# Designs tried in a protein design run: designed miniproteins, single chains, continued (4). Part 103

Each design is a single chain, and the fold is of that chain. pLDDT is the mean over its residues in the fold that is shown.

## One batch from the design tools (miniprotein)

Design m15553
Fold by ESMFold2-Fast:
Formats: sequence, C-alpha cells, structure tokens
Structure m15553 (fold): chain A 93 residues (1-93)
Amino acid sequence: AAKELRKARFLEEAAKTSDPAEKAELLLLAGKPEEALKVLPQITSQTVKNHLTFLAYELLGQAEEAEKVLAELPEQDHESIRYLAGSLKKQHA
C-alpha cells in the first residue's frame, strides 16, 4: 500500500543520513518512535531534542513522559507540537 511505501522511503533516508536530528525526524515519520528515542541523545540542540522526544513519547502512547517533556518546551510551541503529534498518530493508526 502507499503508506507502506512512504514509510520504507523514510527508513531508507534515515539510514543514509549522518545528522542525528534528521535521522530522528525521518524515523518518527516512518512510525519508528523507539528507534528515534535511541538517536535523540546524539542531538546537540536541546530544543530540537525536546521537540523530537515529545513526538516520540506521543507516538509510543507514553502520555506522562510526553507531558514532562512538553513542560520543558516554550509555551508558544505547545499548540503546534501537539498538532504535529496528532497528525503523526493519524498517519500511523
């Protein structure tokens, strides 16, 4: 199916990149939040790391851990990151 083809492409691109932030983003797009979490410690930007960590916990259904990370993000980012998490969940449902 088309969804499986898109996920496969994201996984292939994740394998090709040496940038941990790009790799984590591609893994989240591919529906691999557990693999994304393994890459997150390598990201040097704390803000980027926190955004991607929130998305990973949301995809894993770890609501308590996601809320803890969200509290560390700027309040102005809360609406947009929750919207993105909802969109990713729908794509992987």
Scores: mean pLDDT 82

Design m15554
Fold by ESMFold2-Fast:
Structure m15554 (fold): chain A 61 residues (1-61)
Amino acid sequence: MAERLERVTEELAQRIYEAESDDEFHDAVTEAAKRLLAEGVPAQEVADTVFRAIRLAEEKR
């Protein structure tokens, strides 16, 4: 469980870092959140994962 969330966070952060437009950013976040929710991850953990990915991507800029 934890390892999967870490991988999703890392993958999402990379997609956010490489995004050249707000649309690409929004699509990356939406796809990741939708996938995690479909897998039964609680909404709070999904939100935390997305927030951590955004912060990680910001650190790379």
Scores: mean pLDDT 78

Design m15555
Fold by ESMFold2-Fast:
Structure m15555 (fold): chain A 77 residues (1-77)
Amino acid sequence: DDIEKAIELLKKAAEEAEKAGDKRAAEYVRQAIEYAKQGNLEEAIEYASKAAVLATLAGNKKAAELAVRAVRYLQKA
């Protein structure tokens, strides 16, 4: 399931953002997870994409890459 794969990637992105101290990126990722669970893919993609940008600006490449991969699965769903 593409949505389930996206949620797992977003959970990992939140963990990586939290480890780096990037509370804003972690918060956006958590909102993306909630929207994905509701089937609101437009908002899930928007929040995950914003989280990827924030993680990139913070220098957390791993969180950014996980969020981008999650966006790809949400777009396939």
Scores: mean pLDDT 86

Design m15556
Fold by ESMFold2-Fast:
Order: sequence, then structure tokens, then C-alpha cells
Structure m15556 (fold): chain A 90 residues (1-90)
Amino acid sequence: SVSEEERRRVLALLEELERAVGTVKDPAVRAQLLAAIEDVRRIVEDPNATRTQVAFALRYLAGLIRQLTDDPRLLALADRAEALADELLS
């Protein structure tokens, strides 16, 4: 199971991502990224979510960010999401 500290760290990262995505000029990209962030939030807030489920959700989000944008701030946050996913799987 995901600890309260790990859940808090993921939620804090998602808040930073939401703020950064809010500055994305392309409305279609912004909408897709916000929807993906909400999907990850839903998984993380499930008290029965496993470490593996949260890690895979974060990896999916990181991959989607890299596919949809070249924004250095969003790419840095994608790297942090992947690092947190790797930590959850360790």
C-alpha cells in the first residue's frame, strides 16, 4: 500500500503540474494534460491503490507530457514524476 507521506508527495507534484499546465497556450494539449493529471489524482486518492498502480500512473503521465510538449518546465516535472515512480517500485 501507498503510505500517507508517499501519497502527499505525489499530490504535491500533481499540484505543481496543474499550475505549469495552466500556462500551456494550446487548449487541446492543456485539456489532455489536465485530464491525465486528474486520472492520476483519482488513483492516488484511492486508499486501496498499490505502489505499482501509482507508479504506472506516474510513468504514463510522464510519457504523455513528453509526447505532447517541449516545455522545459513540464519536461522537468515529467522527470520528477518518473523518479517518484521508480522510488515507489523500489
Scores: mean pLDDT 89

Design m15557
Fold by ESMFold2-Fast:
Structure m15557 (fold): chain A 98 residues (1-98)
Amino acid sequence: MEALRARVAALIEELRASTDPERVLELTKEILALVDQLPLEEAMEALRAALDALQAALAASTDRELALALASAAVAVASRLAALASEAGRREELLEEA
């Protein structure tokens, strides 16, 4: 678990620094695959961090191809985060009923 957390954090930091459209998409796919193996709360925190990184990079980008890659990656991350947030809400409701 520790090695998995460290890998996800490293990928997010590489995503913040990347100016290559292909690398942005590759990093995003790897992050999405790895967060599926994390506990729900940690997966959501990692996806929020990735989304923040992508949105900051998109706001700073002047390159059209990079901006399109960042926007596509942000949509994919936001969609996964929304799905996990929905699951977290259901789990919390079940715990409160117990």
Scores: mean pLDDT 80

Design m15558
Fold by ESMFold2-Fast:
Structure m15558 (fold): chain A 100 residues (1-100)
Amino acid sequence: NGVDLYNNGDYRGAIQSFLQDYRNSTTLGNQLLYLSLAAESAEQAGDYRLAADLYLRIADLVSSNPDLVSRLLRSAGRYYEQAGDLDRARQLYQRSQQVS
């Protein structure tokens, strides 16, 4: 499973496993869990753009919760910053202040 792959350092395998679990999920809670685990696995793999994109997908799923959206936009901004996309990071940090 994805947790075993992650714990063994197979972060790319973990991403694929968690995204499969996400696609098979029927509840919002499980979708949020598996997208979050996939984003963390992407970060550990050094794929900061994928981590940011996954956090933005999580934000879309929780659009009715502005405090959580704000936090997720800041996380996505940090990952774009790590990827060297400073303009996108700045835009996401600004948006995070506007949704709360």
Scores: mean pLDDT 88

Design m15559
Fold by ESMFold2-Fast:
Structure m15559 (fold): chain A 93 residues (1-93)
Amino acid sequence: SLEELRKWAEEIAKKFVEDIKAGKILQAVRDAYDEVVRRIKEAKSPEERRLLLDIFDTELKKAFEETGKNKPAAEFAYILARQEYIEELEKKK
């Protein structure tokens, strides 16, 4: 459901922020986006994949403000990881 997707995205974003605050930039990127890619691959339609990406993107951007001193590192990690999962979304069958 939409509520379950939001809750899932919030938990992933929370862990991402915590790892970034701890200086675990590479690990934060890998953990968050491995989970997103996994869920995208399980999606049955392009619409569901776009919805997953949109919800995740929204929650993660909201969470960036909570990264404090590591906000620039979090934003950079997001840009790199976003490139990878957009490529997964744009893969044709």
Scores: mean pLDDT 69

Design m15560
Fold by ESMFold2-Fast:
Parts: structure tokens; sequence; C-alpha cells
Structure m15560 (fold): chain A 71 residues (1-71)
């Protein structure tokens, strides 16, 4: 479910020292689903981009595209 995928994204962000809101985790989960990307990888890359100053929407989309590019 989307809720389960959002929890995966939230836990992945926590594992790299980032506190992700549930709302932001859902945005990451939706983008991962849209691109068929791994939600853990999408969350890791999105968090990196957010730390670099990208918005959650931009970070989630770019993170998902990048995660998908790795297969």
Amino acid sequence: SLKDLANIAKNSATSVGYTLSFEDAEIIAKEALKYGANPELTAFYAVTLMKEGKSIEEAAEEGAKFAKSLK
C-alpha cells in the first residue's frame, strides 16, 4: 500500500539521519511508484537533494528518476 511505501521511505531517511514527515514520505513514495523505482533508493537520493536545497517535489521526482536509472 502507499502507506507501507511511505513508511519504508520514512525509515530509509531516518537511517541516514534525516527526519522525514509522513506527508513528504508519501510524496517520495508516489514518485517511486510513478517511475517504478525502489522506494529506499528514491528516499536516499531525495534526502540528499533536499539537503542540497531542492524542494520535496523536485527532490522526490529527481530521486525516483535517478533510482530507476540504476535499475
Scores: mean pLDDT 85

Design m15561
Fold by ESMFold2-Fast:
Structure m15561 (fold): chain A 79 residues (1-79)
Amino acid sequence: MYDELIKELKKSLKATPNTQQSRIDTLKGAFDTKAELEKGGGTLETIKAVKKKVLETWNDSQRAGALQVLIQKLNELEK
């Protein structure tokens, strides 16, 4: 079950400023996360590795995009 992981990711989501740069950073974070998941075969192991990288190294706007992609992927794996 991924409920605890999904809850942790949701708790890490912060409100981001509605600026052009923040939107670009959010989109870039989402695209980069999708690319890493595809390259890693979309496995739970890849999701955990990307989550760690995102939480430790990315800014709040990039993190928002990445976390949304990770949450979506985890929900797909639970079904």
Scores: mean pLDDT 75

Design m15562
Fold by ESMFold2-Fast:
Structure m15562 (fold): chain A 98 residues (1-98)
Amino acid sequence: MRKKKLEEIKKLLEELLEIKKKAAETKDYEAAKKEYEEKMLKLAELILELENREVSQEELENTTSEASAKVATAFRLLVERGFRSLEEAIEALEKELE
């Protein structure tokens, strides 16, 4: 179940990893930042949907934006699940999609 959402998450993680590698090679972090932030927000929304977790009004009041609250919440969930790198998250998803 949830195979379509897991495939979309895997694709976003692979895209984020590629952006990170390209930025490190080119030293063009400014150009990469906007694309990275946009994909991080989309990834965050998918993770929140999979976990049936909503960003509360209280969390929104304690952050500068709804987008920031979603990304922070999703990042915390990934760390709590033991995903220490984009590569590790991709490997875990490959096992789940098999």
Scores: mean pLDDT 69

Design m15563
Fold by ESMFold2-Fast:
Structure m15563 (fold): chain A 84 residues (1-84)
Amino acid sequence: GMEHERLLKEAEEELERIEEELKRLEEEGASEEVIELYRKALEIVKETIEKLKKGEMSVLEAEIELGVARLIVGVARLLLKLEK
């Protein structure tokens, strides 16, 4: 369905953004706590994409999982701000 296809595309785009941010943070010497949070968010997005492609996850479940990943990235960004 259109909702499933849109969410999959959004998740794939979000995956690329998180991977790029993580690589930059590792190169800039961000704390292990920040790196770990980004890795956890990345894992959630990857698993959500895989399950969506297999039809093993509802749109609602995927939106919840992506929301959790976004929250984790938000916490990591807050920690980065406190380290500056």
Scores: mean pLDDT 86

Design m15564
Fold by ESMFold2-Fast:
Structure m15564 (fold): chain A 73 residues (1-73)
Amino acid sequence: MEELLDLLERMVELTAAGKTEQGAALTAQLQALAAADPAATAALQALLERLGDVTSREQALAALAAARAAIRA
């Protein structure tokens, strides 16, 4: 779960930096982790719904940090 969030944060940062090819490679890794763990898939879907409203890298990273805190609680 936290590994999935770490990969999402890295993908957001790479995409914001214009490194789209590296972001695509991380997307494949995210899909593999989600497919292996149904709980991770549900959490990913919730994050994607939240991220749909964000307009900046900072907002995306804040949403991911909030999701990580919720998982730990």
Scores: mean pLDDT 66

Design m15565
Fold by ESMFold2-Fast:
Structure m15565 (fold): chain A 79 residues (1-79)
Amino acid sequence: SLDELAQQALEALRRGDFKTAEELMEQMFSDPDLMRNQPQKVLEALREGARLAREKGDDKLAKKFEEQVKIMEDYLKQL
């Protein structure tokens, strides 16, 4: 489920497993059904991911999440 996928990604970030976190977040972002049916949950997970990546010192990953947040926010404004 989206909730399980988001939780696993955020837990990976807390442990400093940036590769796993990035892969799980990309899976959420690339799933058109999740994006259409639960876009707010995807957005919340991306925002948390960006904050945790910053706190853990991976500025590149944080920037990637922040860019995806902006894309999602722009997408939601069109709906």
Scores: mean pLDDT 77

Design m15566
Fold by ESMFold2-Fast:
Structure m15566 (fold): chain A 88 residues (1-88)
Amino acid sequence: EEVEKLKELADKYEKLANAYRGMADSLQEKAEQVRKLAEQYEAAGDTEKAERMRKGSEQLEAGIKELQNKADEYRKLAESLRKKVEEL
């Protein structure tokens, strides 16, 4: 039953895409919090902590991009498998 296996695999990839999207959204919230902390430290004159927080936010933003790319990849895989099932 190839059709059932392809449907299960498509569902698995969709769940992975949703999981990566959720992780990206969670990190986006954290990046915003870290950015606000950088602004607070800068306002307080603590330039070293402000710079550390800015670098942390940049690292989180890079991680967000990677997770978004993974989400898009798995979404495309799920769509491709569903289309293959439809063509059978």
Scores: mean pLDDT 86

Design m15567
Fold by ESMFold2-Fast:
Structure m15567 (fold): chain A 62 residues (1-62)
Amino acid sequence: SNEELVELAYKMFKELAKGKSAEEARKIGELLIQQMRGLGVPQEAIDKIEEKIEELVEEIEK
């Protein structure tokens, strides 16, 4: 399901962003989103993961 895909992608993002600055985490997120688009992941799932990435980046910036 799209939910399982979003959860998996978010877990990958969290591991890749460990110990990174907000700017570095944002860049990692951008690259992940671009890869998912290239693989034909549905826009609905991409929108959900992008939202989660932005939430985590905002939390790092606090």
Scores: mean pLDDT 82

Design m15568
Fold by ESMFold2-Fast:
Structure m15568 (fold): chain A 66 residues (1-66)
Amino acid sequence: MKLTDEEIDAAVLLLAASVGLVTARREGNKESEKLFQKAIDAANAGKLDEARKYLEQGIKKDREFE
């Protein structure tokens, strides 16, 4: 199977956002949970730039929650 750079980017974004979402839910960090969910939704819609932005915001909020 041939994976394009965009398909690899989408897979990495989905994996990272999914891990972040599960972690945020377990911790009760509702702000990060919402941002990671938006990243997943954007990646599934093919909006990779928006997915990256939401993923970065989710990671930032997760770090601020610590």
Scores: mean pLDDT 78

Design m15569
Fold by ESMFold2-Fast:
Structure m15569 (fold): chain A 80 residues (1-80)
Amino acid sequence: SVEELKKKLEEKYGKEAAEAIMRLLEEQARAAERLAEDPSLLREVIERLLEVAKREVDKLPEEFKKIVEEDIRGMEELLK
């Protein structure tokens, strides 16, 4: 379950990092749902993902932070 995943992440990385990871996963799930319903929302969905990623990235464990920073770079390049 989502609650069990959150608990495991909290035990491994701490509460703040776990909450940041969960927010990113929830936003990615919403992005997938929006795109499945209407592909014309692609730009809006990427802009929203970028906003959330930038807000949460500094709270992530170093391993995840490096991956998310690369994703941020890719999304910024795609929106140019």
Scores: mean pLDDT 86

Design m15570
Fold by ESMFold2-Fast:
Structure m15570 (fold): chain A 91 residues (1-91)
Amino acid sequence: LEEAVRRVLQKATDEILRLKRRLGATGIRLVSTERMGGLFEGTKVTVERVDARDGPYTIKTTLEAGGTAKVTIEVLSAAGERVASVSFEET
């Protein structure tokens, strides 16, 4: 599971960087990190605020670890509307 967690986190990191580039990010701020369970078990949610020319966005990353490792990345507009969503899962 540890290797699966590392693989999904790497994919998530690469995708988040790609999304920030596509959004034309001018500033990024970590807002919160919430954790339930251990590093390789349970759920971790990370929220970042991204300033962009067409308005602020929120990037919410959810890591779920159990029998598999899954990461979900959601990009939300200032109004809370989901403008993008990507998921990765590894065993």
Scores: mean pLDDT 74

Design m15571
Fold by ESMFold2-Fast:
Structure m15571 (fold): chain A 107 residues (1-107)
Amino acid sequence: MSFTLEVSSGPDGRGGASAEADDLLYIVTLVVEKPGAKASAVVRITTDGKVEVLSAETDGQTAKLIVQIFEGDRLKAMYVFTLDNGEILSSEVITDNEEIQQALQNL
């Protein structure tokens, strides 16, 4: 199965969306560098654990798009996309628990 999540930043520069599929919880977070700027993204998620950014708009700002995949209370995987002016500058997939903890502290 595949599904899409749309996320948009609010006045504080943050936005979130979530979905549940196949006993997994998906949390999508969008953080724009400048709190007054508007940003949005559309993410496609497959239940095989693949995450793809279909579109992004960041109003000329840098933004981070984070997709967290939970199995119960356990964070199974985290995807981090760095977006600049609607383009993907970098993408990272973190599945190691120590690396996940370090990445969350640096966000």
Scores: mean pLDDT 75

Design m15572
Fold by ESMFold2-Fast:
Structure m15572 (fold): chain A 64 residues (1-64)
Amino acid sequence: GIEALHRALERAVAQGLLSEATAREIRAAVDAGDGEAVVRLLARHLTPEQREQLLQLIREEAAK
């Protein structure tokens, strides 16, 4: 759920994958239900490899 996304974003910031500012923008878009904004922010700020790393963090948090 949304809580898993929030935890994954916190882990991404801790690992240096995202800045706190970018993670805050992504979180705001997620909380607004704006999937297009989420996709645009991920494409703008992360490489394909970094996006896969973030998706793996989301899957790990969602499995808890």
Scores: mean pLDDT 83

Design m15573
Fold by ESMFold2-Fast:
Structure m15573 (fold): chain A 55 residues (1-55)
Amino acid sequence: SDSDVSNYYSTMNSMVNTMNDYMTGGMNGNDSDFSNYDSYNSQVSDVGSVVNDMS
């Protein structure tokens, strides 16, 4: 559906930003590193769910 496609692209853009923060800054911080890691994993799960819904 249109909302599934929109959600997919929105989530992908969010993941790219989170991944960039994680790789460039978050990896060197204790709490921020774990927070970014958890956010990244949650977004990966969300993308998987959206892809399954689209499939």
Scores: mean pLDDT 62

Design m15574
Fold by ESMFold2-Fast:
Structure m15574 (fold): chain A 67 residues (1-67)
Amino acid sequence: SRAQELIAYINANGKEIMKENLVEQYRKLLSLPDNPVTRQRIKEIEDALEKVVGKEEAKKIMEELKG
């Protein structure tokens, strides 16, 4: 997918920057009212985090930000 191609490119030039940006977006989304649009955006950020840092690290980040 285009998102996966972008993530691969960013990994060569700024994996850490991408991770920080995704974490910031995730934190902001978690503070918004629960609705279908917000839930879809959260899922997209969770999927992107998993692709950038892997399932185990992504799960840890998500648990820390939710809890």
Scores: mean pLDDT 80

Design m15575
Fold by ESMFold2-Fast:
Structure m15575 (fold): chain A 80 residues (1-80)
Amino acid sequence: MSIVEEARKLFEEVKKQLDSLKAETPEDALKKIQEIYDKALERFDELLSKATTPEEVAELRKIRDEFLKYIQKKIDEILK
């Protein structure tokens, strides 16, 4: 599996976790999202550090940006 493929699988895994997220309160939901966010960013940073080509770096940054937008969307839904 390539680094880019690992990043795509990570994003899909995180999307599934966020889409299936259930919490009794907005505070609990936000805390769970923060935990998912922190773990995913650590894994994403490791993948970025392993990238060896400009193409890999560009694709990883694009996937990371999509991930950050998805997280922001979920946080916005909770805070409304």
Scores: mean pLDDT 81

Design m15576
Fold by ESMFold2-Fast:
Structure m15576 (fold): chain A 79 residues (1-79)
Amino acid sequence: MEIAEIARRALEQLEAAIEQLKKMGASEEELEPLRELKRELEEVVRLAERGDPRAEERLERVVGEASRIAQEIADKLKA
């Protein structure tokens, strides 16, 4: 799979996760770090579409950070 395709799918998954967390009662303040990572992921898509070799490393970092933050928000909502 091309890095640009992986990045676009990651962006769709992050958007879905933000919507789901909002449905679970997350505030806009709690969601802001994920919205910032969404903006970073949009830039990763742009870099990947240009064939920039930095796109893969940046994609891995952004996806890792988004997964961690989403889990932290979900855990707080379960308490």
Scores: mean pLDDT 84

Design m15577
Fold by ESMFold2-Fast:
Structure m15577 (fold): chain A 64 residues (1-64)
Amino acid sequence: SSSSQRLGAAGKALAERIVEGLRAQGKEATGEAKVVDEETVRITLTVDGEVYENILTAEEALAM
């Protein structure tokens, strides 16, 4: 099934968009997306040395 690849790509794209916006504001930011299961992706953001985790459903990640 290609659903995990699509979910991972959607999560990565979302993380990259958030990171770009934060860097445009002068913040140090990095982001990573990891597929947890077939319906869930975890987005990890590091912003100015602080780590933030968000768990998104496939529906949420693909809608963004």
Scores: mean pLDDT 80

Design m15578
Fold by ESMFold2-Fast:
Parts: sequence; C-alpha cells; structure tokens
Structure m15578 (fold): chain A 75 residues (1-75)
Amino acid sequence: SEEELIERLRELFRELKGLLASEPSEENLQRINELVAEIQRIIGEAVKENLQEALKEAEELDRELRGLVLERKAR
C-alpha cells in the first residue's frame, strides 16, 4: 500500500541520514549504496503507480537530506 511505501521511505532515509553523519568505512559505504538503490526502487514504483502522497513524502525527505549535506559542507 501507499502507506507502507511511505513508512519504508521514512525508515530508509532515517538510516541514510545516520550513516552520512557517521565515520566513513567500507561497510557504511556499502550500506549507503544499498539504501540509495532501495529508495530509488520505491520512488520508481510510486511514479509508475502515480502514488502522489508517497512522491510528496520522498521529495520532502530528499529536500531535508540535501539541506543537511549542504550545511555540513559549509562548515
């Protein structure tokens, strides 16, 4: 369901934010790549099925993530 996809997106973005804030390691980089691939897969499903609320949530989560990355680079 759309609600299940939204909850999964929230979980994946939360884990991704945590890994991006942690020390770099081969294990963390592998997990980041896995999370990005899964997020892209879910967004692809949401686009295909025209799931507007899931797409809106993905856009908002991505905007928040990009803001955090830019803030860290500005320091």
Scores: mean pLDDT 81

Design m15579
Fold by ESMFold2-Fast:
Structure m15579 (fold): chain A 98 residues (1-98)
Amino acid sequence: SEKQKKIEELVEKMREHREKAIEALRKNDLKSFQEHWDEMLRAGKEVGKYLSPEDQARLERIMGATTLQVLRYIKENDIEAAEKTLEEGVKEIEKIAS
């Protein structure tokens, strides 16, 4: 369906920006990290528009929890844990979007 194609496109965009955000973070490029992080969050919010209100709320909770935990690990200089948390968050969003 056109709806499913749009969701798949947005999820792929989230994965792309996730990878670029983590790469920038490893290079201590905070400007590039912020740009890709913002694009990832924008794509995630756009996915929510194609979901039921209940699934939109679940998506927003996952995005918020993932953001908080990733930033916490960054503050602790635990980039490996930040990467794993972000990967798990995106996978949960993909599951809701399926």
Scores: mean pLDDT 82

Design m15580
Fold by ESMFold2-Fast:
Structure m15580 (fold): chain A 78 residues (1-78)
Amino acid sequence: MAVVVIAPDLFVAYEKAKELKGDALITGLESAERAIKVALKTGLAVAIATEDFEKAEEIARKVAEELGKEIEIVKVEL
């Protein structure tokens, strides 16, 4: 599965990406906007594994709107 994993920190993102097995781009919240832009250009889904789900979702929504793209967001439990 090809997905962008957004987590509160890079360590949590790394652990969740290992569970997903496949093409995963790992990012913390600070780099989420750039990673989401890459995902949207390539048609990848976004998996969010963070306590700050609302904040990560807001970033994903904003980037998708700016690019005129549809985004699929999947919530992953911590």
Scores: mean pLDDT 70

Design m15581
Fold by ESMFold2-Fast:
Structure m15581 (fold): chain A 100 residues (1-100)
Amino acid sequence: DKINQAGKLLGEAMILLDGRKWRALRKGDTELVKELEEILQLIGKAGSALANGDLDKAIEYLQKAIEKLEELLKKYPDDLGLQRAKELVQQALKLLQEEK
């Protein structure tokens, strides 16, 4: 089931991003915390849309999350956690697009 696989990938991405947010909080990086919270909210909204059967909204929220992750990766190009989170969200997006 591609939808269930996408949900698992998004869950893994959220765990990685939450861990990165806690590291940013410990360093007092309030700008990075805010950006990570916005990405986490977008992924959470995508998960809620999936729970409601709204694939179009889920796809829209994940595209926005990827755009924000790409902007962060311009500032933190060597951040393996952010890179992995982006890969997971992109894989989830692809699975959902194949279900349309």
Scores: mean pLDDT 89

Design m15582
Fold by ESMFold2-Fast:
Structure m15582 (fold): chain A 58 residues (1-58)
Amino acid sequence: SSEENHISLQIGVLEGMLTMMRWMKSHAPSSEKDKVQTEYDKKKEEFEKEIKELEEKK
């Protein structure tokens, strides 16, 4: 695959992971909600930054 196709796949994986984490957050037990939310917020910021950098390289 071309480098551009590889970058697009990497972006798709990161977006898929964020989608999965949102799903897990919505289904977390009340006792785990704060912990799951904190981890989600941290990963969202990290992955959104990485996605932006990857999109700039396409």
Scores: mean pLDDT 83

Design m15583
Fold by ESMFold2-Fast:
Structure m15583 (fold): chain A 88 residues (1-88)
Amino acid sequence: SEFEDKLESLESRLENYIKKYGLSEEEIKKARELIRKLAEIATKLEKEEDPEKRKEVAKLLHEAFVAFLNQDFEEAEKYLKEAEKILE
């Protein structure tokens, strides 16, 4: 499925990230939850026909990814929730 393909790709990237930064078990659990949410939103984004909504969601997903790389998981989650609201 599109969701499963995106999730597998993101989880592969997460494994490299864990190896590079040495995340704790709790941080790994939170990171996996955020990656699942990112995959869900990205899958919904592909089905969105409104170009302005697509642009705004893509921007929020990018902001979430940047926050994630900075290990600001709370900020990443906020951007993902905002993106999800636009697609609903």
Scores: mean pLDDT 81

Design m15584
Fold by ESMFold2-Fast:
Structure m15584 (fold): chain A 73 residues (1-73)
Amino acid sequence: SKEEILERFEQLKQKINELKKGEISFEQLDELDQELRSLVSEAEAAGVDPSRYLDVEIELGVLYLKAAVEKVT
């Protein structure tokens, strides 16, 4: 179960990295955020150390910031 959860975090991280290369859509970011929140909930229930997925949370946050700046400018 923990291994499956960690693998899903890696897959989510890959999706985030793919979005960095193209035009950022808030719709896509919201979908990734929903996936991340669901996955974090499962990780907490399974006793996964938050440090194992903190980088994914940070990278998505950075992507939101980038998208917000691009939309305002």
Scores: mean pLDDT 80

Design m15585
Fold by ESMFold2-Fast:
Structure m15585 (fold): chain A 70 residues (1-70)
Amino acid sequence: MDELLLKWARGEPLSLEEQVALAELPEPFAGLFDLLERSDDPRVREALRRRLERTTNEKLKALLEEALAS
């Protein structure tokens, strides 16, 4: 997981599996919306929906709900 965050931070291209893994991270990160902008793939969207279902952080939940409503 740390390796994926480093790849994303360095601006390296991420595979679809890596994008899904980032979307499933337990901690919120600023690049979450960048994933939505870079990938409109239904698999990434599904991973974000699963993250929303598991999220206990109210702020992250609200951000995910707004992003997925777009």
Scores: mean pLDDT 66

Design m15586
Fold by ESMFold2-Fast:
Structure m15586 (fold): chain A 63 residues (1-63)
Amino acid sequence: MSVEDLVAQHEMSKVSPLLKDLSAEEAEKVVRLAREGRYKELAEFLGISLKTAKEIAEKIRAA
């Protein structure tokens, strides 16, 4: 894992405690779904409400 990969993991944990336990592949999927505006798929993937998924996506887009 590069320094850039470690920084990305640390930034994901700052977005939400729910993201701290994700693998690198799962974290990348979350970022992709958030950037694509796939909030329903993001909510289903993480097992959270659509509202919480939108809040997480907004934080990812702002970072």
Scores: mean pLDDT 69

Design m15587
Fold by ESMFold2-Fast:
Structure m15587 (fold): chain A 72 residues (1-72)
Amino acid sequence: ELDEYEARVKALVKEAFPKLTDEQAAEVARGLLQIAIALLEGRTEPPSLEEVRAASDETKARAVALVEEHLS
């Protein structure tokens, strides 16, 4: 369910960046979900397990950049 996924992403964001408010953490979580959807929409082929693992590392880097931009 989207609610469960969003809640988990929001919790991870708050664990990594406790300075963020609930509203800011939710905004960052939504941004991360948008990036994930955009990556899937840009592809014509379904991602492999190896690609999903690689995308996880890139998603973490993007999350850090989004949080830094939000705090700036």
Scores: mean pLDDT 64

Design m15588
Fold by ESMFold2-Fast:
Structure m15588 (fold): chain A 66 residues (1-66)
Amino acid sequence: SALQEAGKILGVDPEEMGKKAIRQVTQDVLDGGEVTREQAVAALETIAADTGVEEEAAEAIAELEA
């Protein structure tokens, strides 16, 4: 996947990269950024599929949908 490939190029574990991306997307929505909850949920699902961080993505989606 693109995220796994990017992680290897940067010398970073793809799962760690995915977790950081999930936290950033979640934070941007909670801070009232330009990203909608619907867009954020779609992005989190993509990150989970690409990096394998399904548990962290599920927690973030639950937080955004609460």
Scores: mean pLDDT 74

